Designed miniproteins, single chains, continued (2). Designs and how they scored, part 73

Each design is a single chain, and the fold is of that chain. pLDDT is the mean over its residues in the fold that is shown.

## One batch from the design tools (miniprotein)

Design m6691
Fold by ESMFold2-Fast:
Structure m6691 (fold): chain A 55 residues (1-55)
Amino acid sequence: MDAEELIEKAVEAARAGDAEAAENLATLTSSRHGSEAGKRAGELVKKALQERGIP
């Protein structure tokens, strides 16, 4: 999977309310595609979780 696919899956998991899966996918993005991609994934996951009312 490329970085964009992993980020999309992480955000989708966050929007579904699966914070654990979203965090795991963000970590995998960082591990496979570097710290910049991982930070972007983490930022988008955090935003998606907050939009669902999860702190």
Scores: mean pLDDT 79

Design m6692
Fold by ESMFold2-Fast:
Structure m6692 (fold): chain A 86 residues (1-86)
Amino acid sequence: MTVELILKNASERARESARGAAESAKASGGEVKIEEKGDTVTVIGKNIGPGGAIALVGAAVDSWIEGGTMEEEKEGDLFRIIAIGK
């Protein structure tokens, strides 16, 4: 499956979670890209395994726990998670 994680208004903790999740997703197989621009972090994992998908969800949850919001979208093979920090 393809998973996109988008963290907006990302704290340093959320960025560290996203970087760790990207490495876990790479270890599960498939292609992983991370992009950091200003306060936004985007991780795109293509053909990743379940462990990588769980790690990316965990990074979104970390942002939500910090008082932000979280939304999920599914379109075909694409699962997108958007977390917005406080």
Scores: mean pLDDT 76

Design m6693
Fold by ESMFold2-Fast:
Parts: C-alpha cells; structure tokens; sequence
Structure m6693 (fold): chain A 64 residues (1-64)
C-alpha cells in the first residue's frame, strides 16, 4: 500500500531528525540554556509525532 510506504518513510525521516538533534545537543556543550531547551522540546515533539505515526501504521497494516 502506498499509504503504508509513505508512513514508513515519514517515520524514518523523523527518527533521523531526532537523532540529528540528539547529536547536536551531545556534541555542543557550549549551547546556551535557552538553545538546549529549544532542542530538547523539538526532540520531545518529534518523539510524540513518531509514536502517533507508528500507531497509524499498525492500524493500516492490520486493515491490509
């Protein structure tokens, strides 16, 4: 299904983006408290979106 393929691709893209943010936090100890907070919040938002997409994927795979 095209929808299943698109969801899998989006989940992978978001996971890579989350990894990039985590690596940026880890590799830049000179980040300000505000910059670090913004990155942490962005990572948290991505985690929630990934979970929601995984739930949608499981529902679609069950209906296929």
Amino acid sequence: SKEIEELKKKIEELREKEKEIEEKIKSNPELSKEERRELILESASLSVEIINLIVKLKILEKEA
Scores: mean pLDDT 85

Design m6694
Fold by ESMFold2-Fast:
Structure m6694 (fold): chain A 66 residues (1-66)
Amino acid sequence: SDELLDQAVEHLREAARALRAGDTETAREHIARAVELAKRAGLAPEDASTDETLEALGEAASSRAG
């Protein structure tokens, strides 16, 4: 659902904030949650790699933002 995708995108934003602050552990936790939510939303299959899922989520976020 769109709500799950919105939550996944928000976790990506939190990961980006954590990375800018130098908190790589918190960033990794947010990335893991974003990937989980994106797969649950049907954006990527369950067996998709983390990188593939993040790429698809980034594209979806760009489409929704503009």
Scores: mean pLDDT 80

Design m6695
Fold by ESMFold2-Fast:
Structure m6695 (fold): chain A 71 residues (1-71)
Amino acid sequence: MDEELVEEAERLARKAEEAARAGDVFSASAYVVGLAALLSVAKRDPRVSEEAIRRIEELLRRAAEAVAEAE
């Protein structure tokens, strides 16, 4: 579960960063929203480790910064 959640978070963060770099702020913002939703689900699941949650939080922060810089 942790590995699958982190892999999905890494996929969303990568797509957000790629979209932001291309100037597609709308798509980049949509990926950031998806990543934030994933983090909310992870925080509510007691089976998800604190390490996985911290990794997803870091990925979300990085993706959000990339979108902010593109604006």
Scores: mean pLDDT 82

Design m6696
Fold by ESMFold2-Fast:
Structure m6696 (fold): chain A 71 residues (1-71)
Amino acid sequence: MTNEQVAELFEQALLEEGVPEEVAQKVRDILRTKPLEEAFPEAVKLLREAGVSDDTIHRIVERFAELAAAA
């Protein structure tokens, strides 16, 4: 997968789990600029600061993994 494809699928998972579009776009932009391994801690911090629960973050990660496996 390219960084662009990872960013797009992660944004989709964020939006499907009810994360606001503005927050999802910020996470997408981080994922576009860095490999997922480096971007993920920054994305999690941003989501927590935006009030997204850890349970929701876990669902987002599971949904992303599902979308990535189907791609």
Scores: mean pLDDT 82

Design m6697
Fold by ESMFold2-Fast:
Structure m6697 (fold): chain A 56 residues (1-56)
Amino acid sequence: DEALEKAEKLLKEAIEKSGAVPTDKIEESDQFDPLDIEYSEEIREAYKKAVEKKKK
């Protein structure tokens, strides 16, 4: 799943760069901005859950 792979990379990269603290930056730029919406639904939900946990 390309969408999933991209989401994981983006999340991990952003977390590693920021130190796994400010994930809000991802939400501002691309929280629910996957590649269209077919297999992205799964990454969108997982992506949302991941960033939501930080936002909480």
Scores: mean pLDDT 52

Design m6698
Fold by ESMFold2-Fast:
Structure m6698 (fold): chain A 95 residues (1-95)
Amino acid sequence: MEKRKELARQTLESLARYFEERGEKDVAEKVRKLIDEGKYQEAFDLVIEEMERRRKELEAELAKTTDPVKQRQLAIDLMAEGILIAAAELARSLL
């Protein structure tokens, strides 16, 4: 039981750092507050919701981008969000 909570905490902290590194400090702070409150399922739900929102934003930006280097970077970021959503859903299922 303790090991599952620790795994969830570590996963959520890694995801919070990912949001922080991308300039989404407000999202990272909300996730950390939910971790502190022991609301791990709510924290995963928030992470998944924000990643899906970012995915839509990346899709919209990619559609408007004409720079091939930026297009490639946005496509990679879009793929990464999909992988992270799947990882977050898997981690939540292990709670």
Scores: mean pLDDT 82

Design m6699
Fold by ESMFold2-Fast:
Structure m6699 (fold): chain A 64 residues (1-64)
Amino acid sequence: PTPEELLAEARRLGEQAKVYREQADIAEKAGNTEEAQKLRSKADELYEEATRLVLRANDLRQAA
């Protein structure tokens, strides 16, 4: 994959993580604490994956 493709995927994952965070806030306000925790964990996983893609894109740019 190109650095541009990796950065585009990272951006997509970041947007999805934002949606999960918003859903977690709604669940928390509704008293669904366990669901809120699960949604936050999903958001954290997506942010971690996005970070890995950004680092990989940077490595490819440095190698070129």
Scores: mean pLDDT 84

Design m6700
Fold by ESMFold2-Fast:
Structure m6700 (fold): chain A 100 residues (1-100)
Amino acid sequence: SKLDEILERLKKLLEKTIEELKKIDPELAEQFEETAKKFIEGLEENRDDKEKVLELVEELIEALKKGAEYAKSKGLEEAAKILEETIKELEKLKEEIKKL
């Protein structure tokens, strides 16, 4: 389905973010990977529930906003930028899901 295609794009986005963060700060990358893992598990459990998927995406966006602020507080400006770019892509995917 079109939703399944969007969810696969979302998973690939998270994988890319993890790899980019690993090059800058392995500890922050590990924290993000744990957050992404929980989110992906939630998506798989709710694949047929559009409203629940939207809720999970929103929760992930809020978690990443907190992660970006944490990165900035530690002087990890490049890591914060990666997280902020990931948030923008997640917001675009959220809008695509809403239109389904």
Scores: mean pLDDT 86

Design m6701
Fold by ESMFold2-Fast:
Structure m6701 (fold): chain A 66 residues (1-66)
Amino acid sequence: KREEAEKHLEQGREALSKGNYDEAIEHFDKAIELDPEYKEAWRNLGDAYNMQGKFEEAEYYRKLAE
């Protein structure tokens, strides 16, 4: 459900702000699994990979968010 996807997005963003990038990625993956059209989850996933220095993965997921 969209509400469950929104909760995972929020939890992922909180993990990202704390520097817990792997935890953030897991939450963003769950948000996308629940709602694949949730473009903000794809953008945040790209941002999490960028923060880890995984720039190719970051670009890939950012393009999927468009």
Scores: mean pLDDT 82

Design m6702
Fold by ESMFold2-Fast:
Structure m6702 (fold): chain A 65 residues (1-65)
Amino acid sequence: MPEEVLEEEVKEAMARIQIAVLKLEASRSEDPEEKKRLEEAVREAERLLEEGRYDEAIRVAKEAM
């Protein structure tokens, strides 16, 4: 049980880190279309994070980069 809870906390931390990296990539993009795509992915990943869907948030962030 403690290991199971720790795994979810690690996934949450990973999701937050991936979203932060995605936000940085979006802010650094000079291509308006790429920037819009990355910003939309940030919004989707943040929504999934708020819903506790950490694996999906990580996947969305990684697939967008």
Scores: mean pLDDT 80

Design m6703
Fold by ESMFold2-Fast:
Structure m6703 (fold): chain A 58 residues (1-58)
Amino acid sequence: DEARREEVKRLAIEVGNAAMEGDREKVEEYLKKLSEVASPEVVERVRQHAERLLKEQE
């Protein structure tokens, strides 16, 4: 499942980028896509990181 792990990494990066831009809608869209390929634990960790980045931008 190397392809799945690469997809998880790409989507996590997209979530981080959207969070740094302050785009909450894109963060939720990429988190939804991430939930299709990653475990709930990974999705929750990425969500927490994105929420922190979003707050730092405000």
Scores: mean pLDDT 81

Design m6704
Fold by ESMFold2-Fast:
Structure m6704 (fold): chain A 60 residues (1-60)
Amino acid sequence: DERRKRLEEARAEYDKAVGKANEASQTELANPKDQEAIDASAQATLDLIKAYLRLKEEER
């Protein structure tokens, strides 16, 4: 079932993106004046939003 496989892959990518966003957010909170940490947190948030939208598309 190709649709089920895509949904499982989308869920896995979303879970991975949540983990990365949480780690990046914790790093930013620990280093609030580090521009690289701020940029990494912003990028992880964008990646999380993209993964979320993909997951919602596959749930249809």
Scores: mean pLDDT 81

Design m6705
Fold by ESMFold2-Fast:
Structure m6705 (fold): chain A 97 residues (1-97)
Amino acid sequence: LTLEEKEDLIDAYARFVVNYLAHELNFSPEQREALLADMREIVDDLMEKLKAGTPLSEIIADVRERVRAVLLSHGVPPEKAEAIADSLAQRFADIIE
């Protein structure tokens, strides 16, 4: 996959997770857009670090912690936030490799 194709897949997966959470937790359109914006910021930072040659293990550890924190700030229960952060970080790692 090209770098652009990897970015597209990462963005698509992040959007999928946001839509899933919005449905499960009955988010308003405003809450959904706020979460999506925070997730896009994480993806943008991830892509910049990847382009800068930051080790994948460091990028993925950072993504996991940032996703967890963002989900908690948007009212996602701690157990669900941790599980989703782990799954999302692993999926991003799989796409990048």
Scores: mean pLDDT 86

Design m6706
Fold by ESMFold2-Fast:
Structure m6706 (fold): chain A 80 residues (1-80)
Amino acid sequence: SHIKEAVERGREALEQLRELAEKVKDEEAKEKILEELEKAEEYLEKALEAKTEEEALEYLKKATEYGLKAAKLLVEALEE
């Protein structure tokens, strides 16, 4: 299904961000990044469990929002 493929690709992207987060030396920044990644993964799981495609797409949007927040925090942490 399209939703399953989107979730699989999303999980791969989040795994790459987690690997980069492990290189962050600032412990507080690392914790914030990992928290946003955990929220993104939660919404990917909700997308898989959604009863309708419309619900699944709303959860995928939320997963994308949290993933982008994590990526922004990661860039900021690496600039310091």
Scores: mean pLDDT 86

Design m6707
Fold by ESMFold2-Fast:
Structure m6707 (fold): chain A 86 residues (1-86)
Amino acid sequence: SLSPEERLLREAGRLFQELADYIEKKVTDPEKRDELLAKAQREFSEAVREILADLRAGKISYDEALARLRQKFEELKKKIDEEVKK
């Protein structure tokens, strides 16, 4: 069976791929696409690192870690939608 950390990392990878696909579909300009993808990768990776640290330290449950991860994913999708309108 997978550890809570391994399950969180698998979900993080799946969500990041979904985010990357979303940017590819929404942004036709290659330069803007690359900028948004790089920014999303940095912000998402930082959030994953912080969530994983809290999970490892026993500060949050797996369910709380998963909820925070999904919240960050939705936040980043909204930021992409805002940038596409500019």
Scores: mean pLDDT 88

Design m6708
Fold by ESMFold2-Fast:
Structure m6708 (fold): chain A 79 residues (1-79)
Amino acid sequence: MAEKLKEEARRLTREALEYARQAREAEAAGDAEKAAEYAKKAAEAGLKLEELKKKNPEYAEAIEEGAREAHRELQAELA
């Protein structure tokens, strides 16, 4: 179970970060409407991650670890 929740957290965190990046790119391109749309999707992914932690408090550590790994992976890919 812990591994499954860790992987789910990685996916949700990656989605949130990728949408946030797309929102910044759209804003830089002058597409305020698309920027707002991606920002909303990023916020929704973040909310789902918070709900995952609330529903699985016994696995909070694994969920947080998954989120941290997703952050590191995306930073490495964008460097």
Scores: mean pLDDT 82

Design m6709
Fold by ESMFold2-Fast:
Structure m6709 (fold): chain A 71 residues (1-71)
Amino acid sequence: SEGQIAAFERALARDPDNYTAYVALGKALFEAGKYEEAKEYFEKALELNPDSKEAKEGLEKAKKKIQEKKS
């Protein structure tokens, strides 16, 4: 929900190195249909933790949805 997005954004304001909050934001934005924004947050999560399987999977799904929407 939008409220969850705001909560995770506040968490990142307190700890910008919290890659799990970036993953959570990416997932919440993906569920909200904001695929470009979800992609950005999954990419940020991978910059902090390149081995994050959840962020890699989220990024792949977001890219696929972006590609589908752009024809």
Scores: mean pLDDT 80

Design m6710
Fold by ESMFold2-Fast:
Structure m6710 (fold): chain A 59 residues (1-59)
Amino acid sequence: MEIARELIERYPDNFLIVGGAEQVLKGRAEDALAGAEALAQLGYPEEAKRLREAAMKIL
């Protein structure tokens, strides 16, 4: 599989945009923290920080 295509395919899989405030916010807060760490390693440190802060608010 092509890494470039996988990144594009996974990038739009952003559940924060989906807008499932019920179980997504409550159950996915920890997943969001893990995603924030991955974003920081990929070169999105500001986005990672924002995502982490949002997840911590939900917790």
Scores: mean pLDDT 60

Design m6711
Fold by ESMFold2-Fast:
Structure m6711 (fold): chain A 60 residues (1-60)
Amino acid sequence: DKILEAAKELFREKGSDVTIEEIAEKAGVSRSTIYKHFKSGTTLFVATALLLVGEEVEAA
């Protein structure tokens, strides 16, 4: 929810230069909370890949 929204905005602004720490700060949660919610970093990465498809359309 909040974590995914923060990730979307940061990836839209910074592209691949975003970090998990920045996502945590923007969402107002700790790094541990991100891993608890997504069970692993892989799940967060998959969600981010889907967001990049939308960004490619918007960038055009």
Scores: mean pLDDT 65

Design m6712
Fold by ESMFold2-Fast:
Structure m6712 (fold): chain A 71 residues (1-71)
Amino acid sequence: ELQSLQAKATVLMTGVMRGPESAIKTADNLAKGGFITEEQARELKAFVEKASRDELREKAQELLDEISKLL
């Protein structure tokens, strides 16, 4: 749902702007807050660790476009 998509986009954008360690912390915090599942956080962290900055930006943009369609 919208909140989950926003949380995922936040993790990916944090990875683009601040690097993978900050994105990993953000994913863990959002999972603890119930905004995403622990499984989703694990998958996002794995993606952030392996993806290039361009790949992170592309995936974040896809999620932001999806969010825009729901607003």
Scores: mean pLDDT 81

Design m6713
Fold by ESMFold2-Fast:
Structure m6713 (fold): chain A 67 residues (1-67)
Amino acid sequence: GIAKAAEEVIEEARRLIEENAPESEIASKISAAGVLAIAASIEGDEESAERLKREIREVEEEAEKKL
């Protein structure tokens, strides 16, 4: 499902941050997760969409702290 796909992309973003990957690769994964969170909301899965939006914000904050 969309929520599972978004969680996998969020995990990929966290892994890239841990590995000090290029900011462009991290940003790409964060963007992809955001699109999937919007898709979950469009499908009516607002609980998953809100959780995903929170997790995405946390990942963005983690990336910024490592700059």
Scores: mean pLDDT 82

Design m6714
Fold by ESMFold2-Fast:
Structure m6714 (fold): chain A 88 residues (1-88)
Amino acid sequence: RKLAALAGLLVIEAAREALRSGSVDPAVATAAAIGGIGAFFGAESGAESAEVAGREAIGAAEVLLEHTTDPRVKELAEKAKELAEKAI
């Protein structure tokens, strides 16, 4: 549960960095941010299981990893994916 919530927060940070650097299309970065927000609040509120929230965070992180060349965005998204995989 806590790991899934933290993964969601890291996805939000990665999406914010992607928007700041312009390395990812704003629509793609915004979609990833929405996924990270969903994972974070789903896990924190208990509306989602750690598995559901973790898979949501993994999906959002993978979208950022597919679209970015920025090493900071890659670092944050990879950490989000790692934490989410541990939450499942």
Scores: mean pLDDT 77

Design m6715
Fold by ESMFold2-Fast:
Structure m6715 (fold): chain A 87 residues (1-87)
Amino acid sequence: GNDALAAGDYSAAIAAYKAAIAANPSNATAYLNLGAAYYNLGDYASAITAFENAIAISPSATAFNALASAYSNLGESAAANSYYAKA
């Protein structure tokens, strides 16, 4: 149904963001968007990796809040609180 279509859209977006990163490995926005797509699919581990790469290139409140939310969804409360404090 609708959820399957949304998941398909995120999978296509992930492929596009990976291509953008391959073209420009310093594209922090592409990493942030890649993390958001993984987060929306419930793949919090892949989202964390993408958000960490975005932060390494360009630290932002948005990236720290996104990383904290992903850790919170994994039950990693200490890590989540640490990143919320950095936002």
Scores: mean pLDDT 82

Design m6716
Fold by ESMFold2-Fast:
Structure m6716 (fold): chain A 67 residues (1-67)
Amino acid sequence: DALARALAGVEANARALRPHMSEEQQREIEELLARAREALAAGDEREALAYLLKAGRLVAETAAALR
């Protein structure tokens, strides 16, 4: 589904940007992605989307800082 594909995309982008992240940033993003997966497994799409958007924003901010 769309949320599962979006989650996979954010995970792939986070993995690619890992060398440019602090350990704190890596932990925060991994925790948010884990919470998104838990929410999806529980059927809570609203909560999953909220965690996914927060993780995606942190990934995007990391990418923007490289320019």
Scores: mean pLDDT 83

Design m6717
Fold by ESMFold2-Fast:
Structure m6717 (fold): chain A 66 residues (1-66)
Amino acid sequence: SLEEAKKYYDEAVRHMARGDLQKAVELAEKAIKLDPNLKEAYDTLATVYRMLGQEEKAEEYRKKAE
């Protein structure tokens, strides 16, 4: 549901802020699986992949956020 997608997105942002990058990826991926139009989740995933040093994945998700 859209409510669940937003909840996973909110949790992903909190985990990213805490430096829990792997958990942030997992939660952001769950958010986009539930709502593929939740552009904020793609932006978060792009940021997390950049923080993990995975620049190619970060760029792919950045493009999907547009």
Scores: mean pLDDT 86

Design m6718
Fold by ESMFold2-Fast:
Structure m6718 (fold): chain A 81 residues (1-81)
Amino acid sequence: SMLNSNIDTSTSNIDNLSRDRDIAYNNYRDYYDRFRRTGSGSDMLRSARYYSRYRNLDNDYTNSMNRRNTLYSRSSTVISS
């Protein structure tokens, strides 16, 4: 269930967010480098869009990490990290 936020599900979601974040950042860098070479407003806008996506994914990643840490803290079998 998508509503069942156990540790394994949280780890998978965090891994997916981390990968998507890296993809968005790499696309941001590619379009930013193109903008620097060409001066193209289109490349600037694409760069800005991917940076915005990266920031949103980074926030989601941080929130998911905090949620997982809360889940660990509430576990009767405590591991620390």
Scores: mean pLDDT 76

Design m6719
Fold by ESMFold2-Fast:
Structure m6719 (fold): chain A 56 residues (1-56)
Amino acid sequence: IMELIDKAAEAARRGDYRSAAKYLREAAELAREAGDDSLAAILERQAKKMEERARA
């Protein structure tokens, strides 16, 4: 999960917001499976923001 968050941060840093959103969604799925619904919600929200930036 942390590796996916790191990959998302790296993708966002280079302007690849689409890949950043993908990694954040995968991290949110893993957080949900681990029972961390709060972290999953935060990661889903960040993924949505990255998707919006990818469309700009």
Scores: mean pLDDT 80

Design m6720
Fold by ESMFold2-Fast:
Structure m6720 (fold): chain A 64 residues (1-64)
Amino acid sequence: SKELEEVVKELLDTGAQTTLALMKAYIAKKLGSPEYEELLAKAEELRERELELEAKKKELLAEE
């Protein structure tokens, strides 16, 4: 369905953003960067969004 396609597309995009944010936070922590706290907070927000989208995807698949 179009709704499932949209959720999958957003999940893939959000997943990529989460991975990049986590990698940036990891590097910042290793280097003692002042940006670490901001990057970590962003990574956590994206991770929560990704989990919400994964749950919605599972619900849409269960309706079939």
Scores: mean pLDDT 83

Design m6721
Fold by ESMFold2-Fast:
Structure m6721 (fold): chain A 70 residues (1-70)
Amino acid sequence: MAAENQAGAEYVRGLIPLTREALRKAGAPEELIEQIIAEIERAAEALAAGDWEAAEAHAAKADALLEEAL
């Protein structure tokens, strides 16, 4: 379980550079990009800690901000 949580967090963090690049290309404001990245980072941290409820909450916030950016 803990190892799976770490692998999941690592995968999510690995998507951050690609997400940042895609959002910049889409013309999203830098402030919004940083907010989205911060929520993804928090989701990964919660996932690594095994806090699935917090991970889901942060992922939902990131998704809402992504919908606003695109």
Scores: mean pLDDT 79

Design m6722
Fold by ESMFold2-Fast:
Structure m6722 (fold): chain A 115 residues (1-115)
Amino acid sequence: MMMAEEIARAERLLELLRRLVEALRAGDRATAEALLEEELRRAEAEGDDATVGVILVLAEWLGLPAVVRRASEILGNPAAVVEAALARAAAMTPEEALRQLEEMIAALEAWLAAQ
């Protein structure tokens, strides 16, 4: 059922976001980057451009230029869009990244609780 697949996707994203928050709070950028790279490889293999787009946004928030470039390449984004995404990644602070991740977690938890 479509709803069951949406719930499963939301649960997977929630687990990823929680792990990213833990890595960010620990100052472990390498673990955060590895988590996004693993999920990006899965999304690419499945042809899931929507998940690749979410990973691009998460990479911008976490200031991970290598993941921003890779996700943009998979999506076929033009150079101007890639440069804008890299500029956003360079401007992001750990404090703002943590806030964005926690807000997304709260939104997903609220949505799942309403199912």
Scores: mean pLDDT 84

Design m6723
Fold by ESMFold2-Fast:
Structure m6723 (fold): chain A 67 residues (1-67)
Amino acid sequence: GKPTVEIARENVEAARELVEEAERTGSVLLATAAAIAAIGALIDAEAVGDEELAKEAREILERAVSL
């Protein structure tokens, strides 16, 4: 079925942890993982209609691709 708000939130939090670690370490692999996770989180947030989670996922994606 469609993701729940809880799953969308968990995916945004996972993407945030990855981007923070990528920014801390300079790891291209972690930056790539963060971008992929952020895209998934954005899809989930949009599917549940949570605009704030979608905004957070976009901000994480922008941070990841800027590395």
Scores: mean pLDDT 84

Design m6724
Fold by ESMFold2-Fast:
Structure m6724 (fold): chain A 92 residues (1-92)
Amino acid sequence: SEAEEIAEAEKALKSVPPEEAAKGLEKAAEAARKMAEALKDSAPEAAKLYEKAAELALEAAKAAKEGNYKEAAKLAVEADRLAQEGRKLAEA
């Protein structure tokens, strides 16, 4: 369930120092941005999903730095879902 995914994400974020958790989310955002740029001309709808995933991953990183791990986990799970949807569209 989404609640279980969020709970596991929150546990993972709390398992490392806040700066390290935020860096992980920032790296995920950078990976999503690179995918969006690579797909911009060939799969524009997939590129849009990766752009939104990057935005949410950056918001998650900010929430993690602020100690709001529940919000960070919710945003991270949503970012991952959008990236997965973008990947499926790019492979179609």
Scores: mean pLDDT 87

Design m6725
Fold by ESMFold2-Fast:
Structure m6725 (fold): chain A 84 residues (1-84)
Amino acid sequence: DLILKQVELRGTKEAYELAKKAFEAVERGDTEKAVELALKAAELLKKAGENDIAAAVLKEMARRAEPISKEAAERLREELEKLQ
């Protein structure tokens, strides 16, 4: 996964672990947990000055969540807009 590789290389270890768990949660259909973890990962990336990678994580998670939960995807998109 290109987004996860960028988080691993440019983000913190904690942000990488949270983003990885978020992607695993959405794979299982657990959109509530996926949103929670993705928002935490994005906040850590933002704090590290990696706003572009934070936005990429939120955008990719919204794309993956959309067919499972429109509400979850909308929550992620709303947070994405606040980062810009």
Scores: mean pLDDT 84

Design m6726
Fold by ESMFold2-Fast:
Structure m6726 (fold): chain A 61 residues (1-61)
Amino acid sequence: SLNEEVKKIEEEYKKGKLSLEEAKKRIRELLTQAGYPEPTVLIAVEEFEKLGTIGNVRRAP
C-alpha cells in the first residue's frame, strides 16, 4: 500500500540509508505517482522534513 511504501522510506532514512534530500525526493515521487495534487505533496514533504514522518497518507473526509 502507499502507507507501507512511505513507512519504508521513513525507516530507511532513520537507519541512515537515505539522506534527507533522497528521502524527500522519494516521498515526492511516490505521492505524485499515486495521484496526489502538488500542494498536498509539498505539504507532506515539508512535514517529513520537520518531523521525520508524514504519518498515514489520507484523503480529507
Scores: mean pLDDT 77

Design m6727
Fold by ESMFold2-Fast:
Structure m6727 (fold): chain A 73 residues (1-73)
Amino acid sequence: EIEKEAEVALYMIKGIIAYHYGDYETAAKWFKKAAELAEGEDKRIAYRNMAQAYRKLGKTEEAEELEKKADEI
């Protein structure tokens, strides 16, 4: 679990950095990797961050689906 948690944290950091520099496509990819490995609160945060990146890309429907997935956690 600890190695997986560290990998989730790394993917989240990479996504945040990409998002901060306006690379929303790369940010979404890193947040997706984080969500695939994460559980509970970390997964919820990853889905919300991925949704925000998708909104910046104009992918509103996909963003809404991710927000619903986050709310189910």
Scores: mean pLDDT 84

Design m6728
Fold by ESMFold2-Fast:
Structure m6728 (fold): chain A 61 residues (1-61)
Amino acid sequence: MSNGELAVEALRLAEKALEEGDEEVYRRAAQIADEIFERLKAGEEASEEVRRRLEEVRERV
């Protein structure tokens, strides 16, 4: 996935978690999205750790 696609996915997962009332998963997904956006602004790619954390959030949603 590109950084843009990862950011969109993180936001989508955050939205879904919020709709389901899972505040913990929402917070984690929102944090991941923020990290991806910060890296995009700096011209850097998302780290492998950020991608792994996104996969863990996806499993819970």
Scores: mean pLDDT 77

